Designed miniproteins, single chains, continued (4). Designs and how they scored, part 106

Each design is a single chain, and the fold is of that chain. pLDDT is the mean over its residues in the fold that is shown.

## One batch from the design tools (miniprotein)

Design m15671
Fold by ESMFold2-Fast:
Structure m15671 (fold): chain A 96 residues (1-96)
Amino acid sequence: MGYHLNLAKELALELFPDRKATMDEVKGVVAAVLEYVLLAPTVPRSTLDKWVADDFRTLRTLPYSSLPFEEIRAVVDEMSQKLFDEGVLELVKEAA
């Protein structure tokens, strides 16, 4: 799981350069990262990095609710919370 969290941190910083995001946006990014790693566990790291780089802009649009397993949702929730707890991102407070 540490690898998934580190990759999610990198993508979150690229997608949210102002370091502010909603919980749903962060969950979308984390869910997409987790799906990419689960679909490609045996591919070379260089190939995975290219896939992530090519598609990273769309990762935030992956619906969190589309995740088929309760365990995956729990991991997404935990990893998303850690991004805020570690100070990588600030939770957007109130709708503007």
Scores: mean pLDDT 61

Design m15672
Fold by ESMFold2-Fast:
Structure m15672 (fold): chain A 104 residues (1-104)
Amino acid sequence: MVSPELEKLIEEINRKALEIADMLLNQAPMEKIEEKLRELERLVRRALEAAKTQYERVMVGATMGSILMMLWVVEKETQSPAARRALERVGRVAVEVEREIKAM
């Protein structure tokens, strides 16, 4: 069972990731994309703090995997430096999530 707090945070993470993907596809300014990436990073850290079980941490990891796949597709379609930077930044956060999962 996933806690209601974590469930809400995962929903917010997915919403923010879709917003970033939309901004990348519509060639939004990099400064605005980086602001949304910082918001995403904060939400992921809050989700890790809210995760109390190994299963909940794995759910956060699965969410990160889905976001990385989406951003990888966006990078392939746009070939934009902004999409590549977003993929690299989210990839670093995914490594932090993996470390938390493995620390159990």
Scores: mean pLDDT 85

Design m15673
Fold by ESMFold2-Fast:
Structure m15673 (fold): chain A 82 residues (1-82)
Amino acid sequence: MDKKYLEEAEAALRRARELLEEAERNKEDKQKAAVLLTAAGIEIAAAEFYVEFIKDEEERERLLKEIEELKERFLELVKELE
């Protein structure tokens, strides 16, 4: 069970990173950037959901740190697009 939630959390974080990078590349196209940013936010929320079910404390703390870093990047990009 823990392995499945770990894999799902890591996959969601990978997708969130890719979506944030694509949104940053498309900042001049505000509509496209907003769609990509919304998708990135959904993936970050998915990672936060899955991380609650991870029983390995070291893996959970590692993923929580990555989630916080991506949330900071997400909020900064939201400020730049608004």
Scores: mean pLDDT 84

Design m15674
Fold by ESMFold2-Fast:
Structure m15674 (fold): chain A 67 residues (1-67)
Amino acid sequence: SLLSQADRQRVADAGLRAARELGAEVELTFHDDGTVTLTVGGRSRTLPGDAPASEVEEAVRRLVEEA
């Protein structure tokens, strides 16, 4: 995998925390190309897996708003 353990942990922690704060559930899919797909309520967004926590949190917030 192109992503480190730290990258995966950061993305998971940020995404799950943001979803919990908004009363939503997020599904995380890490891809072999180093990207991650965030899914909320059937809506998805793909980010670089090395994205900062703030970018992951904003993506989850946007997906919840659209759901």
Scores: mean pLDDT 83

Design m15675
Fold by ESMFold2-Fast:
Structure m15675 (fold): chain A 90 residues (1-90)
Amino acid sequence: KELEEKVLAGDEEAWQKLYLRLFIEVASVDEELAKKLPLYLSLIWDLKQGKIPESEREKVRKEVEEFLDKLKPIAPYQVDILRKILDKIK
């Protein structure tokens, strides 16, 4: 709960803790999927910061959602936090 609240508030340290936990959980199950984490977490962060052009936002959100669907069986709690972040950004 506390980590979720801080990540949603934009705390970079909390974001790094979420990344570390997610990486450890995913890497223990699927090393290839874990290698993709930096790219997709960077995309989520860029969406949150408004760095993705308006014309590309829907496509990027869809690609991120598809990636999160692959992570859900391994790290459902962290995926739920990331989905809440996506739901709060436009």
Scores: mean pLDDT 78

Design m15676
Fold by ESMFold2-Fast:
Structure m15676 (fold): chain A 80 residues (1-80)
Amino acid sequence: SALDKIIEEIKKVLEEKGKVTKEELAEILEKYGPELSVETNQEISEEILRELDKEKSDVLSKEGAEKLIKKLEELKKKYG
């Protein structure tokens, strides 16, 4: 699914760089978001903003990115 692709792309960036930027997250959503409903896109965007706000940064640490991945996996269970 598109949500699986979003999760895997985030995991890939995290594995390669140890962090994920807001710009990288935006590019991933631009690429795969059109395959998802408006409601799912909104919930993903809200979770991204929530984790970025916790770090007071436009960059998610490894811990922040792992928390985001967990939230996106929960969204996948809700809509699958």
Scores: mean pLDDT 83

Design m15677
Fold by ESMFold2-Fast:
Structure m15677 (fold): chain A 90 residues (1-90)
Amino acid sequence: MEEIKELAERAIRATEEDIERLEKEILPKLSPEEQEEVRKKIEELRELIEKIRKLIEEKRYEEIPEKLEELMRKAVELGRVVAEALERSK
């Protein structure tokens, strides 16, 4: 379904923009230990983004919804980890 490709590309862009903001604005404010935890979660999101891009390239559209759900779940988890780290840094 070509519509799922557009949704996937939008989700990838939003996630990459969130990652860039976190790396520039938030990450420098965290402790070294919390920075490592957040960087590991960012790397997991980047690996999922690359997997989704490969599915788009290979036209394996039926597999995209499952990977998009995984991407959204991991993005929420990263947001929680960042929020908890910022609270500890006060």
Scores: mean pLDDT 82

Design m15678
Fold by ESMFold2-Fast:
Structure m15678 (fold): chain A 87 residues (1-87)
Amino acid sequence: SEEDRLSRAAGALIVYLRGVIASSTDSELQARLQALLDEVQRVLEDLEFNSTPVAEARRRLRAVAARVEALMREHGIALPADVRATL
């Protein structure tokens, strides 16, 4: 389903963000990534538990993903193709 696809996409982004945070030595980048991770987790929670419409969750996830991509580009970090493909 579209909901299952969004949950999978959010999950992939969460795993990616956790990995970058854990491997980073830049405390400012870690803080900014943690804020984005918290937003992705909130979208997933709202989709799964708070009956948020799939279309709204998708728009919110796309907005967060765009901000993640911009931040990664700013720091010269490649966003994996599998993460991009699911968003």
Scores: mean pLDDT 83

Design m15679
Fold by ESMFold2-Fast:
Parts: C-alpha cells; sequence; structure tokens
Structure m15679 (fold): chain A 65 residues (1-65)
C-alpha cells in the first residue's frame, strides 16, 4: 500500500516539476513563434496519448534546443 502510494506521488511530483519547467521556458520567450510551434505540434501528436514524464521530457528537450 505505502509502496504504491509513494510511486504515485513521485510520478505526480515529476510531472508537476516538468510542467513548471515548461511554463518557465515559455514565459521567458512569449513571442518566440518556434517555441509555440513546438508546443502546438507536441499537443497535436499526443492528442490520443496520456501525458507521461517521458513525453514531457521530450517536449522540454526540444524547447532547450
Amino acid sequence: KEEELKKRQEKYKEIYEKWQEFFEIMSENPDDEKLLEIWQEFVKENKDKRLTVELLNELIEKLKK
């Protein structure tokens, strides 16, 4: 019981931290058309997929380039 709850909280924390990192990148460059394009394509490609830490990491890596 505790092990499952701990893993769930850990994944939730990672997702939350990745979302914060994403929003910080976007807020630093609000007029950057390329960053907006990367976000829109990511959403389009992953419409039918559940968001995971792995997918968010891929998004952030693309934004850092």
Scores: mean pLDDT 73

Design m15680
Fold by ESMFold2-Fast:
Structure m15680 (fold): chain A 61 residues (1-61)
Amino acid sequence: MTVDAFYQKLKQLDFSPAAVIAAFRVVTSYLRENKLAPGPETELPEDVVQRALQAAAEAQA
């Protein structure tokens, strides 16, 4: 899933701004650790997507 597709998914699920920030902290950490360019088309592995969604859900609760 691309960064843009993941962002659209978070919007569709009506996550709060705080939850979106929590999710993107996970994404940004992954990109930094792997020296990947932060772009809308950058691919995120499924495990990173699931971890970011979990962070969003925990922040939303």
Scores: mean pLDDT 81

Design m15681
Fold by ESMFold2-Fast:
Structure m15681 (fold): chain A 89 residues (1-89)
Amino acid sequence: MTPAELEELMRQVEAITIEAMRAAGMPEEVIRAVEELLAALRREEQGVALSEEERARRERLLEFIRPWWEEHRDRIAALARPAFEELAA
């Protein structure tokens, strides 16, 4: 798998997960927090060192997302499963 193929696969996984979160009824503010978290992770993957403030922000995003994820994860997984199965085929 090339870096470009992996990046495309990761974009598809993100899109499926975000769509499943919306379908599960997660609030838009929580979905935006997830998108912000994923953007920070992509910056680190590109070799960009996060500042102390950016790391603290990431921890706050994780703490904010966690209770919503724990409540909705089974529903999100069930909603995302057909799309992930199609992606894996």
Scores: mean pLDDT 78

Design m15682
Fold by ESMFold2-Fast:
Structure m15682 (fold): chain A 63 residues (1-63)
Amino acid sequence: MEELKKEIEKLKKEAEKLTDPDFQREVNRLINAAEMALERGDVETARDSINEAKKIIEEAKKK
């Protein structure tokens, strides 16, 4: 769980660097979902949300 919390913190910092507000909003929604899942002990859902956020960030980098 500690590693997932660190990944979420990293994603928050990367989301702040996004210039497209639609991508930023979507990434922030996934970050929130991951945090809520971790609070419930749902590690699988948290991991899936983190992975989706990473994919969106990579898509944003492609323009």
Scores: mean pLDDT 80

Design m15683
Fold by ESMFold2-Fast:
Structure m15683 (fold): chain A 63 residues (1-63)
Amino acid sequence: MTREEIVERYRELAEQIVRDSDDPEEALKTVRQAVDAMLAQGALTPEEAEEILRYAEKVAEEK
């Protein structure tokens, strides 16, 4: 799996979490905590984490 495919998959999961939630703010906190944990474990780079979080925030704003 390429790094680009990993980031795309996490963006899709973040979008699903936000769209399936009745509270976009709570969903964003969940996504942020998950991304922070993956960053701490070295599974994501800071740039990849920021891209995923920005995408999730945009999805929440459109909700």
Scores: mean pLDDT 79

Design m15684
Fold by ESMFold2-Fast:
Structure m15684 (fold): chain A 87 residues (1-87)
Amino acid sequence: MLPSFEEIYERFKELASKYFQGEVSREEFLEGLKELLEQMKAANAPEEVIEAAERTVELLENNAPLSEIHQALVELLEKLEEVMKSM
């Protein structure tokens, strides 16, 4: 069964929270985000949500500054919230 967008949003918030609290490594966060990205694609998420998630993955893989990663995460979170409001 494919997860709902609400479940994807909740899992994303939990994963991001754990990363910023130091409970998961950057590598673990990256892998978790990649899994969520595949779930978003399988659930036919809007293109803008998928693009925001792919950008965040790219920034993490390239060891981008934390400020850029934080901005990308905020943008992804806002786009996921918009999808939830439209459901």
Scores: mean pLDDT 79

Design m15685
Fold by ESMFold2-Fast:
Structure m15685 (fold): chain A 74 residues (1-74)
Amino acid sequence: MSPLEKEVEKLIEEAVKTLKEKFGVSDEELQSFREMMLSLAKDLRERHGASDEQVLEVLRIAIKWYIEEMKKSK
């Protein structure tokens, strides 16, 4: 597994843990979230040749927006 793949997985799993433990997000929604984030990372690499830093930055922004949206629903 590449260093980028490890960092992507770490970011996603940290966000999943937060969503599950703090917001009670369902397993179905958590799976959709994982698939969405992995698809985003793949598209950035495949379509634009994005650097590791760019992929991680976009994922951090997307995760932050998703968590903020969950906070607003409470």
Scores: mean pLDDT 79

Design m15686
Fold by ESMFold2-Fast:
Structure m15686 (fold): chain A 55 residues (1-55)
Amino acid sequence: SEEEIERLKKEIEAIDKTIADLKAQYPNPSPLQQQIIDTLEKRKKYLEEKIKELE
């Protein structure tokens, strides 16, 4: 539904902000910090694919 697509887009925007903030705060991330960033990037990709399925 359109409402669900809008919610997913908002979650992607929140993830983008979080990733940007983490990269700014940790320009040389530790392995653990990099794993957190990678997890967020994977979550974003999953949500983008879900939007495609709902269109």
Scores: mean pLDDT 87

Design m15687
Fold by ESMFold2-Fast:
Structure m15687 (fold): chain A 58 residues (1-58)
Amino acid sequence: HMEEVAKELYEKEKAILESNPNLTPEQKERGLRGLELAYNGATGDQVRKEIEEEEKKK
């Protein structure tokens, strides 16, 4: 049940990010990456750390 709710929220947030004209492609990429990590069970701290590490590699 919770997995169904999480999937619905993930798809909804993904669609909002992809359709938002005020976001740059870079911001959309970061947002989608964060959603993917969170949907796969990452905590907020894990999501933040992973995104920070990816940004440092650029």
Scores: mean pLDDT 69

Design m15688
Fold by ESMFold2-Fast:
Structure m15688 (fold): chain A 61 residues (1-61)
Amino acid sequence: EEIEKVLSKVASPQTAKEAAELLKKDPNDITAIMRAIELLSKDSSIEEATKAVQEALKVLK
C-alpha cells in the first residue's frame, strides 16, 4: 500500500505498518498523527517522521 511504502522509508516495515494503521483509522485525528510521528521517530528523527506522515496524509486525503 502507498502509505506503508512512504512510511517504510523512515522506519522498519513493522513500525510503518503500525503508523499507517493509526493514520488510516482517522487521518484528521491530531492525537493519532502525533502518535504515528513518535513511533516513526524511534527509527529515524522527528523531522523525517513528520515529513513522512505529511506525505502519507496527502495520499489519504
Scores: mean pLDDT 79

Design m15689
Fold by ESMFold2-Fast:
Structure m15689 (fold): chain A 60 residues (1-60)
Amino acid sequence: LFDDLLREHNLNPFSASRTYGTLRNLVKEGVTDPEEISRRTGLSLPLASRILEDFRRKGL
């Protein structure tokens, strides 16, 4: 999944790691709206939605 995100969305490993950490913290704070995540992280809405779905599948 992370390798796929790096390849499909032109994220470098450092940028992806930082963004993933920020997104994870937002979800733990209760921010689960893809539009709000997109706004706060600068990710596209589809990418934010895909990462949120992945977190939900993994029980985050």
Scores: mean pLDDT 70

Design m15690
Fold by ESMFold2-Fast:
Structure m15690 (fold): chain A 78 residues (1-78)
Amino acid sequence: SRHEELLERIRRALERAKKLAKEYIEKNTTDEKEKEKIIKEMDERVEGILEQLEKADLETREHALRMAEEILREAEAL
């Protein structure tokens, strides 16, 4: 369905952005405990966003996709 398609596109964009952010953190943070904390917080935030979007209508998911693509663009610029 379009609902499932939009959610999958949002998931892919956020997961890609998360991967790029993790690579940036790995290069710029030397404290292994701090890295673990930041990575865990990112994982929890992405999971929380996706859980909320499962309850969202099409308009909200379309808006969320635009925001996820923006987050991805910012991560690609790191």
Scores: mean pLDDT 85

Design m15691
Fold by ESMFold2-Fast:
Structure m15691 (fold): chain A 96 residues (1-96)
Amino acid sequence: SEIARKLDALAISVQTDILQKAKSEEVAENFRKLAQKFLEIAKEELDESTAAQVENVIQNGFEELEKLVQAKAKNDSLLQEIQNMILLVGEIIEAA
């Protein structure tokens, strides 16, 4: 499945940024860009209801990441939020 491969790519990209010791602002921005590309694919491959649920999870996650960056949270907190978001998206797609 194309969408499953793209979801895996999101997880790998985040892990790569953390391993490279990227700044929290860079981790959040890189994730936002990749997640937006993922949403475009999700809207094409998933039914409207499932795509809307995925979009809601990602948009809520963007708001939480922005709050964490503003609070100068550690990269571990950003990683946990991103991993939770990817897990929820995966569960929504599997349930569809």
Scores: mean pLDDT 80

Design m15692
Fold by ESMFold2-Fast:
Structure m15692 (fold): chain A 76 residues (1-76)
Amino acid sequence: SDEERRAAHQRSVSSLSAAAVRYSGVRDSLSPERQEEIDALLRRMRETLPDRASDMTPAQAAEVLALSQRVLDLTA
């Protein structure tokens, strides 16, 4: 439903925001190679998010979640 798609979009935006905030706090302590990897993950998350919340798919939501979990792993 449109309600479910909007909720999934909101959760995905929150996951992206949380990953970006965490990365910002530790970025300068990470190697250049790890910074490049995380920058690429955050870019992919942004590219996966549709401009319209109603266009959000379950596959896109799952991908954003997986990418955000990878950012958490790399910043642990």
Scores: mean pLDDT 88

Design m15693
Fold by ESMFold2-Fast:
Structure m15693 (fold): chain A 84 residues (1-84)
Amino acid sequence: VQSLFDQANQYIRQGRYDEAIALYQQAIDAIRDDPSQDYLIAQMYSNLMQAYLIQGDRARARYYGRQAAIYYDRAAAAGTVDPA
């Protein structure tokens, strides 16, 4: 998974957004059932949002931005309580 994430980040730096998107999707699929990976999943969704924004696909960018926010909340909220 880490190797897929690193390779996808390399493709982003090269402007190869379609290849990066495919690798992020594969990496997320590999770890989606592991809650200890929520922060990494959030980072990948954030990068997917940026890739789609650059390609002009605002609808997919909004979707992945929302997913990133959800997984960041899950990762960060492990020590945060709101009972109200």
Scores: mean pLDDT 77

Design m15694
Fold by ESMFold2-Fast:
Structure m15694 (fold): chain A 85 residues (1-85)
Amino acid sequence: MSKDELIEEIENELKILLKENKNEPELELKKKIVDKVIELLKKYLSEEQINEIIEELKNLLKVTKNESIDDFINKVLELIKLKLS
């Protein structure tokens, strides 16, 4: 799978997640976004790559407490794109 295909799959799954969870609190939505991204990455990446990305995603959750959901998703996607380079 190409990086672009993986990013597209993540974006599509996150759109579904947001639609199904539109009434959830912002913090809970961000946690679900991170969990879904990790789930998808585990299908396609090595354990070593996944562990590094997981740590950075958890840190992103902590530092983006005041960011909108859309801004948070953009930061998550940029992080993944950089790590897959």
Scores: mean pLDDT 80

Design m15695
Fold by ESMFold2-Fast:
Structure m15695 (fold): chain A 79 residues (1-79)
Amino acid sequence: HMYSEEEIDREVYLALAEIQLAVAVTNDPELKELYEKNKDKPLLEIAKAMLEVARSKGDEDTARLLERAIQLIEEAEKL
């Protein structure tokens, strides 16, 4: 029931990544469909797939959100 400092940091990074993904999904219906169809996949795999779609469309703002989400997930995985 009590968490280590590293475990708390991991949960915080993952929560922040989920927020970035939620904003990206709100910006683009195609990203929303991709996210909904791949809910069973690892979060990093979903985020990377969404980033490639955003980049293919030239959506720089959404790509930056997804790059931030990927960074947060990778930081969580290092803990």
Scores: mean pLDDT 79

Design m15696
Fold by ESMFold2-Fast:
Order: sequence, then C-alpha cells, then structure tokens
Structure m15696 (fold): chain A 64 residues (1-64)
Amino acid sequence: SKDQLINVIRDIMRRQGFSDEDIDELISLIKNTPSLTEDELLEIQSLVSQGKLTEAIDFVKSKQ
C-alpha cells in the first residue's frame, strides 16, 4: 500500500541521518501529492536511500 511505502521512506530517512524537519518536509509533500503511484514512491525511496533529498523533493514537485 502507499501508506506502507511512505512509512518505509520515513524509516530510511531516519537511518540515513536526515533531520525530523527534512523528513516532515518530504512526507508532507508526498501526502499533498495524492497522484503519486507506488512506482513513483519507490523512486523516492531510492533517492532518499542515496541521500538525495533535494532530488526527491524536486521529483515529488514534478508530479503535482
């Protein structure tokens, strides 16, 4: 489910050492972009796993 993928993204961001503010920013953008598919959430997961927060944010904004 999308909610499970969002929780996985949040957990990965915590493990990567992102701040609570950065986590909340990306998760808020994801929740405000209901058109995001599960495949697009997996791409976001890949980007945050690589430490690419700015690219992940830009990716979500490109889907608005």
Scores: mean pLDDT 87

Design m15697
Fold by ESMFold2-Fast:
Structure m15697 (fold): chain A 85 residues (1-85)
Amino acid sequence: MDPAVKELEEEAEKKLEELEEFSKTASPEEVLKKAKEFEEDFLRKAQEVLESAPEEKKEEIGQKLLELAVKIGKKLKEILEKAGV
């Protein structure tokens, strides 16, 4: 896997674990706010990774980022549903 994509995945997974733990004690409104901030930060960083990639690898990296975004989105939805959002 591209090192930048792997680093983004590891950071996102860690932040999702922190959000899931936070959701156990926080109000639904607080969880929704943090989830939105996380999603916006993730999408910005994903765009930066894609823009920084060599031209010949942008298509491959773009595909991997799309797959990662789907995976992260599913986990985020699960956390929000469990939090009663």
Scores: mean pLDDT 82

Design m15698
Fold by ESMFold2-Fast:
Order: C-alpha cells, then sequence, then structure tokens
Structure m15698 (fold): chain A 74 residues (1-74)
C-alpha cells in the first residue's frame, strides 16, 4: 500500500463516515490521511490498527474498523 493510495482510501472512508453521521470517525480518518504520506510503513500499519480499535470500541463503527484492519494488512 503506497502512502498516496493510503491517503486516498482514508479520505474515502472519511466521506462515508460523514454520510453515516460518524463525524468523530471522519475527523480521525482525515487526520490520519494527512499524516500518512509522512509515516513509515510500520508507523502507518500501527496507526491503522489503533484507529480501527478506537472506532470499533468508542464510536461503535465496526464497518469502518474492519476496512481499516484490511488496509493495515496490505
Amino acid sequence: LSPEEAKERLLELAREARERGKEQTARSLDLLARAAPRMSPEQLKAALQELADTVARDEHDPETAARLRELAAE
């Protein structure tokens, strides 16, 4: 997964989260998307996993969490 591809996919997830009324999830996704091009592959993978756990537990968004975990596995 390239940094540019990660950014685009995170921005698309943020858009989908907003459409579902998950504004906090969308903000977190936007922040990670902006940071992604400056992160190492290991840092990006860890950040994707941490965000997935956060949105599943705190924001009750298992769909976004599952997609973030799939991105981390690439």
Scores: mean pLDDT 80

Design m15699
Fold by ESMFold2-Fast:
Structure m15699 (fold): chain A 88 residues (1-88)
Amino acid sequence: PLSAAEIEAAKAAGGEEIAAAAREAGLSEEIVELARNAADPENAAKAILKIAEELGLPEKELEAARLMAEGIVTGDPALERKALEILA
């Protein structure tokens, strides 16, 4: 299994790459910072919600994004399943 240090290094590398991509896509600085720290479940959840709202997604997709974000933060697979059922 990977050590905690190896996992942390991989997260840091991934966060910088995601942040660079978000900045190049013209997303707001707030979303770029959330993307940089996407390895943190709370920051990943916030990024999903802000992107969905900024893109003006329809109510169905926005509701699915909210359930997915809550599932990521709480670790509840039932919330993730509900999000997928809404999108089906």
Scores: mean pLDDT 68

Design m15700
Fold by ESMFold2-Fast:
Structure m15700 (fold): chain A 87 residues (1-87)
Amino acid sequence: SETEKKVEEAERRLVGRYIEASEELAAAGVSPEQRAAFDAAVAAVLKATTARLRELLANNASIGEIERVLREAEAEIDAILARTLAA
């Protein structure tokens, strides 16, 4: 279904955003402790977002609802990245 394809796309995009953020942290030379805290925080976002996306799929949610959840998760990852870089 289009909804199932959109959920799969969203999951792939979130993994891609994590990889991009990981590259920024490596370039910035953050400490191993800062990197571990970032990885733990992003893992929590990804776990919660994946569960939410799967619930939306099970409930036949709209494409717009899936896209909103994706945007919110991307914004959370960006905020975690910004906080890590500022520390």
Scores: mean pLDDT 87

Design m15701
Fold by ESMFold2-Fast:
Structure m15701 (fold): chain A 72 residues (1-72)
Amino acid sequence: HMEDLIKELQEAINQLISEIQKVLEETKKRVADLKQKAGEAMERAVNGSPEEAARYQAEADELLKEIRELLK
């Protein structure tokens, strides 16, 4: 019956939305973790020697590139 097929389709769409929301929450958590690590690297860069600052800033830039890739 067409009505049963529409119900099945609605349930499938609702399941898909739930899975998308789950993936978005996991991605959000990963972005937050990477942002924290980048912030820590930046803090070490600011408080360290000029040579250490350059190294930690490069680390932060790498982490920010990873975040940008996740947001594609």
Scores: mean pLDDT 77

Design m15702
Fold by ESMFold2-Fast:
Structure m15702 (fold): chain A 69 residues (1-69)
Amino acid sequence: SLKDKIAQIEALIAHNQATIKKLQELLEEYKKKGDDFMANILQLAIGGEELVIERMKKRKAELEAELAA
């Protein structure tokens, strides 16, 4: 159902937001160590995860609009 699909996307958004938080904590540790190479890789990984969340949010909004119609 549309409600089940919305709930699944909400769960995935929450999971990926938790992943970003862990990556941000790891990024700060590598910055503290002066490991610019790893810090740059982690920054790219965070950016990629943020793009995925924005796509998921857009899809959720589309499904919510269908449910409201």
Scores: mean pLDDT 89

Design m15703
Fold by ESMFold2-Fast:
Structure m15703 (fold): chain A 99 residues (1-99)
Amino acid sequence: SDKEKLLRAIGLELRAIGLEFEGELTGDPELYLRAAEEYIEAAKLYLELNDSETAIKLAERAIELAEKAIRLATDQSTIDRAQQLIKEAKEIKEEAKKL
């Protein structure tokens, strides 16, 4: 149901905020990537709810965090994961523009 999707999206946003905050405290790129993943999952749910504005906003936040993870990365697997998340977030933005 739409109510269940909305509650899950809000839960993912709250988790992402917590992970982003921990990333700022620790400088751990893994925490920024996990936050970006949660924002992307929330953005997908907002697309299903026809909330394009929120989906775009969360996708843009995911891109920013993944780009920050790339700057902090010391290994190629972290860079590859961040690039994949940026690609997914950009696809969400393009899908949202069609709504």
Scores: mean pLDDT 91

Design m15704
Fold by ESMFold2-Fast:
Structure m15704 (fold): chain A 96 residues (1-96)
Amino acid sequence: SDLEAARARKPAIVAEAVAAGLDRELVERTVELELRLVSDPEPDQEDIVELLLLRYKLAKQQGLAEEAREELLELAEKYGLSPELKEEFEKRMEEI
């Protein structure tokens, strides 16, 4: 299973990201939510919003916030987020 292989790689992924200057807790939360989404056929939309916000925060730390904003808005659409949750997501990105 790809999920089991991905879970086994988590410590290495986190260590590499931290070595690149990213916040450890933020990376760990992002990886855990990504693994949760992969393992759940119908994930909670609030968890999807949280994952997208964590990915935006990491992108901002890398100076890629503008590019990530457009990509993450497209991902929100593809994940089928409600209009209300998409509005909340956009507002929360502005607050970061």
Scores: mean pLDDT 80

Design m15705
Fold by ESMFold2-Fast:
Structure m15705 (fold): chain A 55 residues (1-55)
Amino acid sequence: MEKEKKELMEEQIRLSVEAISLAVEVALTGDEAARARLDEIAARIAELDAKIKAL
């Protein structure tokens, strides 16, 4: 497995874990900043997935 692809996959996993934590926070508190961050992370995960598939 190429080193670059592995690093992208590891970042995607880390962002997914952060997204789960933020989703719980949004569900419990309705925090707008947490929601905005969750949306940004979701977009970043999609971008990483596209880059991984292109490799």
Scores: mean pLDDT 81

Design m15706
Fold by ESMFold2-Fast:
Structure m15706 (fold): chain A 74 residues (1-74)
Amino acid sequence: MEPSEEEKFEELLKKFEEAAKTLKEDMIRRGVPEEEIRRFLELLARHVLREVKRELPSLAEKFEKHLREIIEKL
């Protein structure tokens, strides 16, 4: 059975949140400045958004909103 677009969307958001949290924690441990950490998280989000636009174009706008919310909470 093919996973639905909604299931793919939720999986990508979860993976992004987990990766972003792990990356932030690792960068803090390495003494990376907060502004650099935010820059890397924004670059990661842009990369993921490009993949979503390619694979799930109808959900890209909704995905972008959720990505912004995740980054703002980190």
Scores: mean pLDDT 78

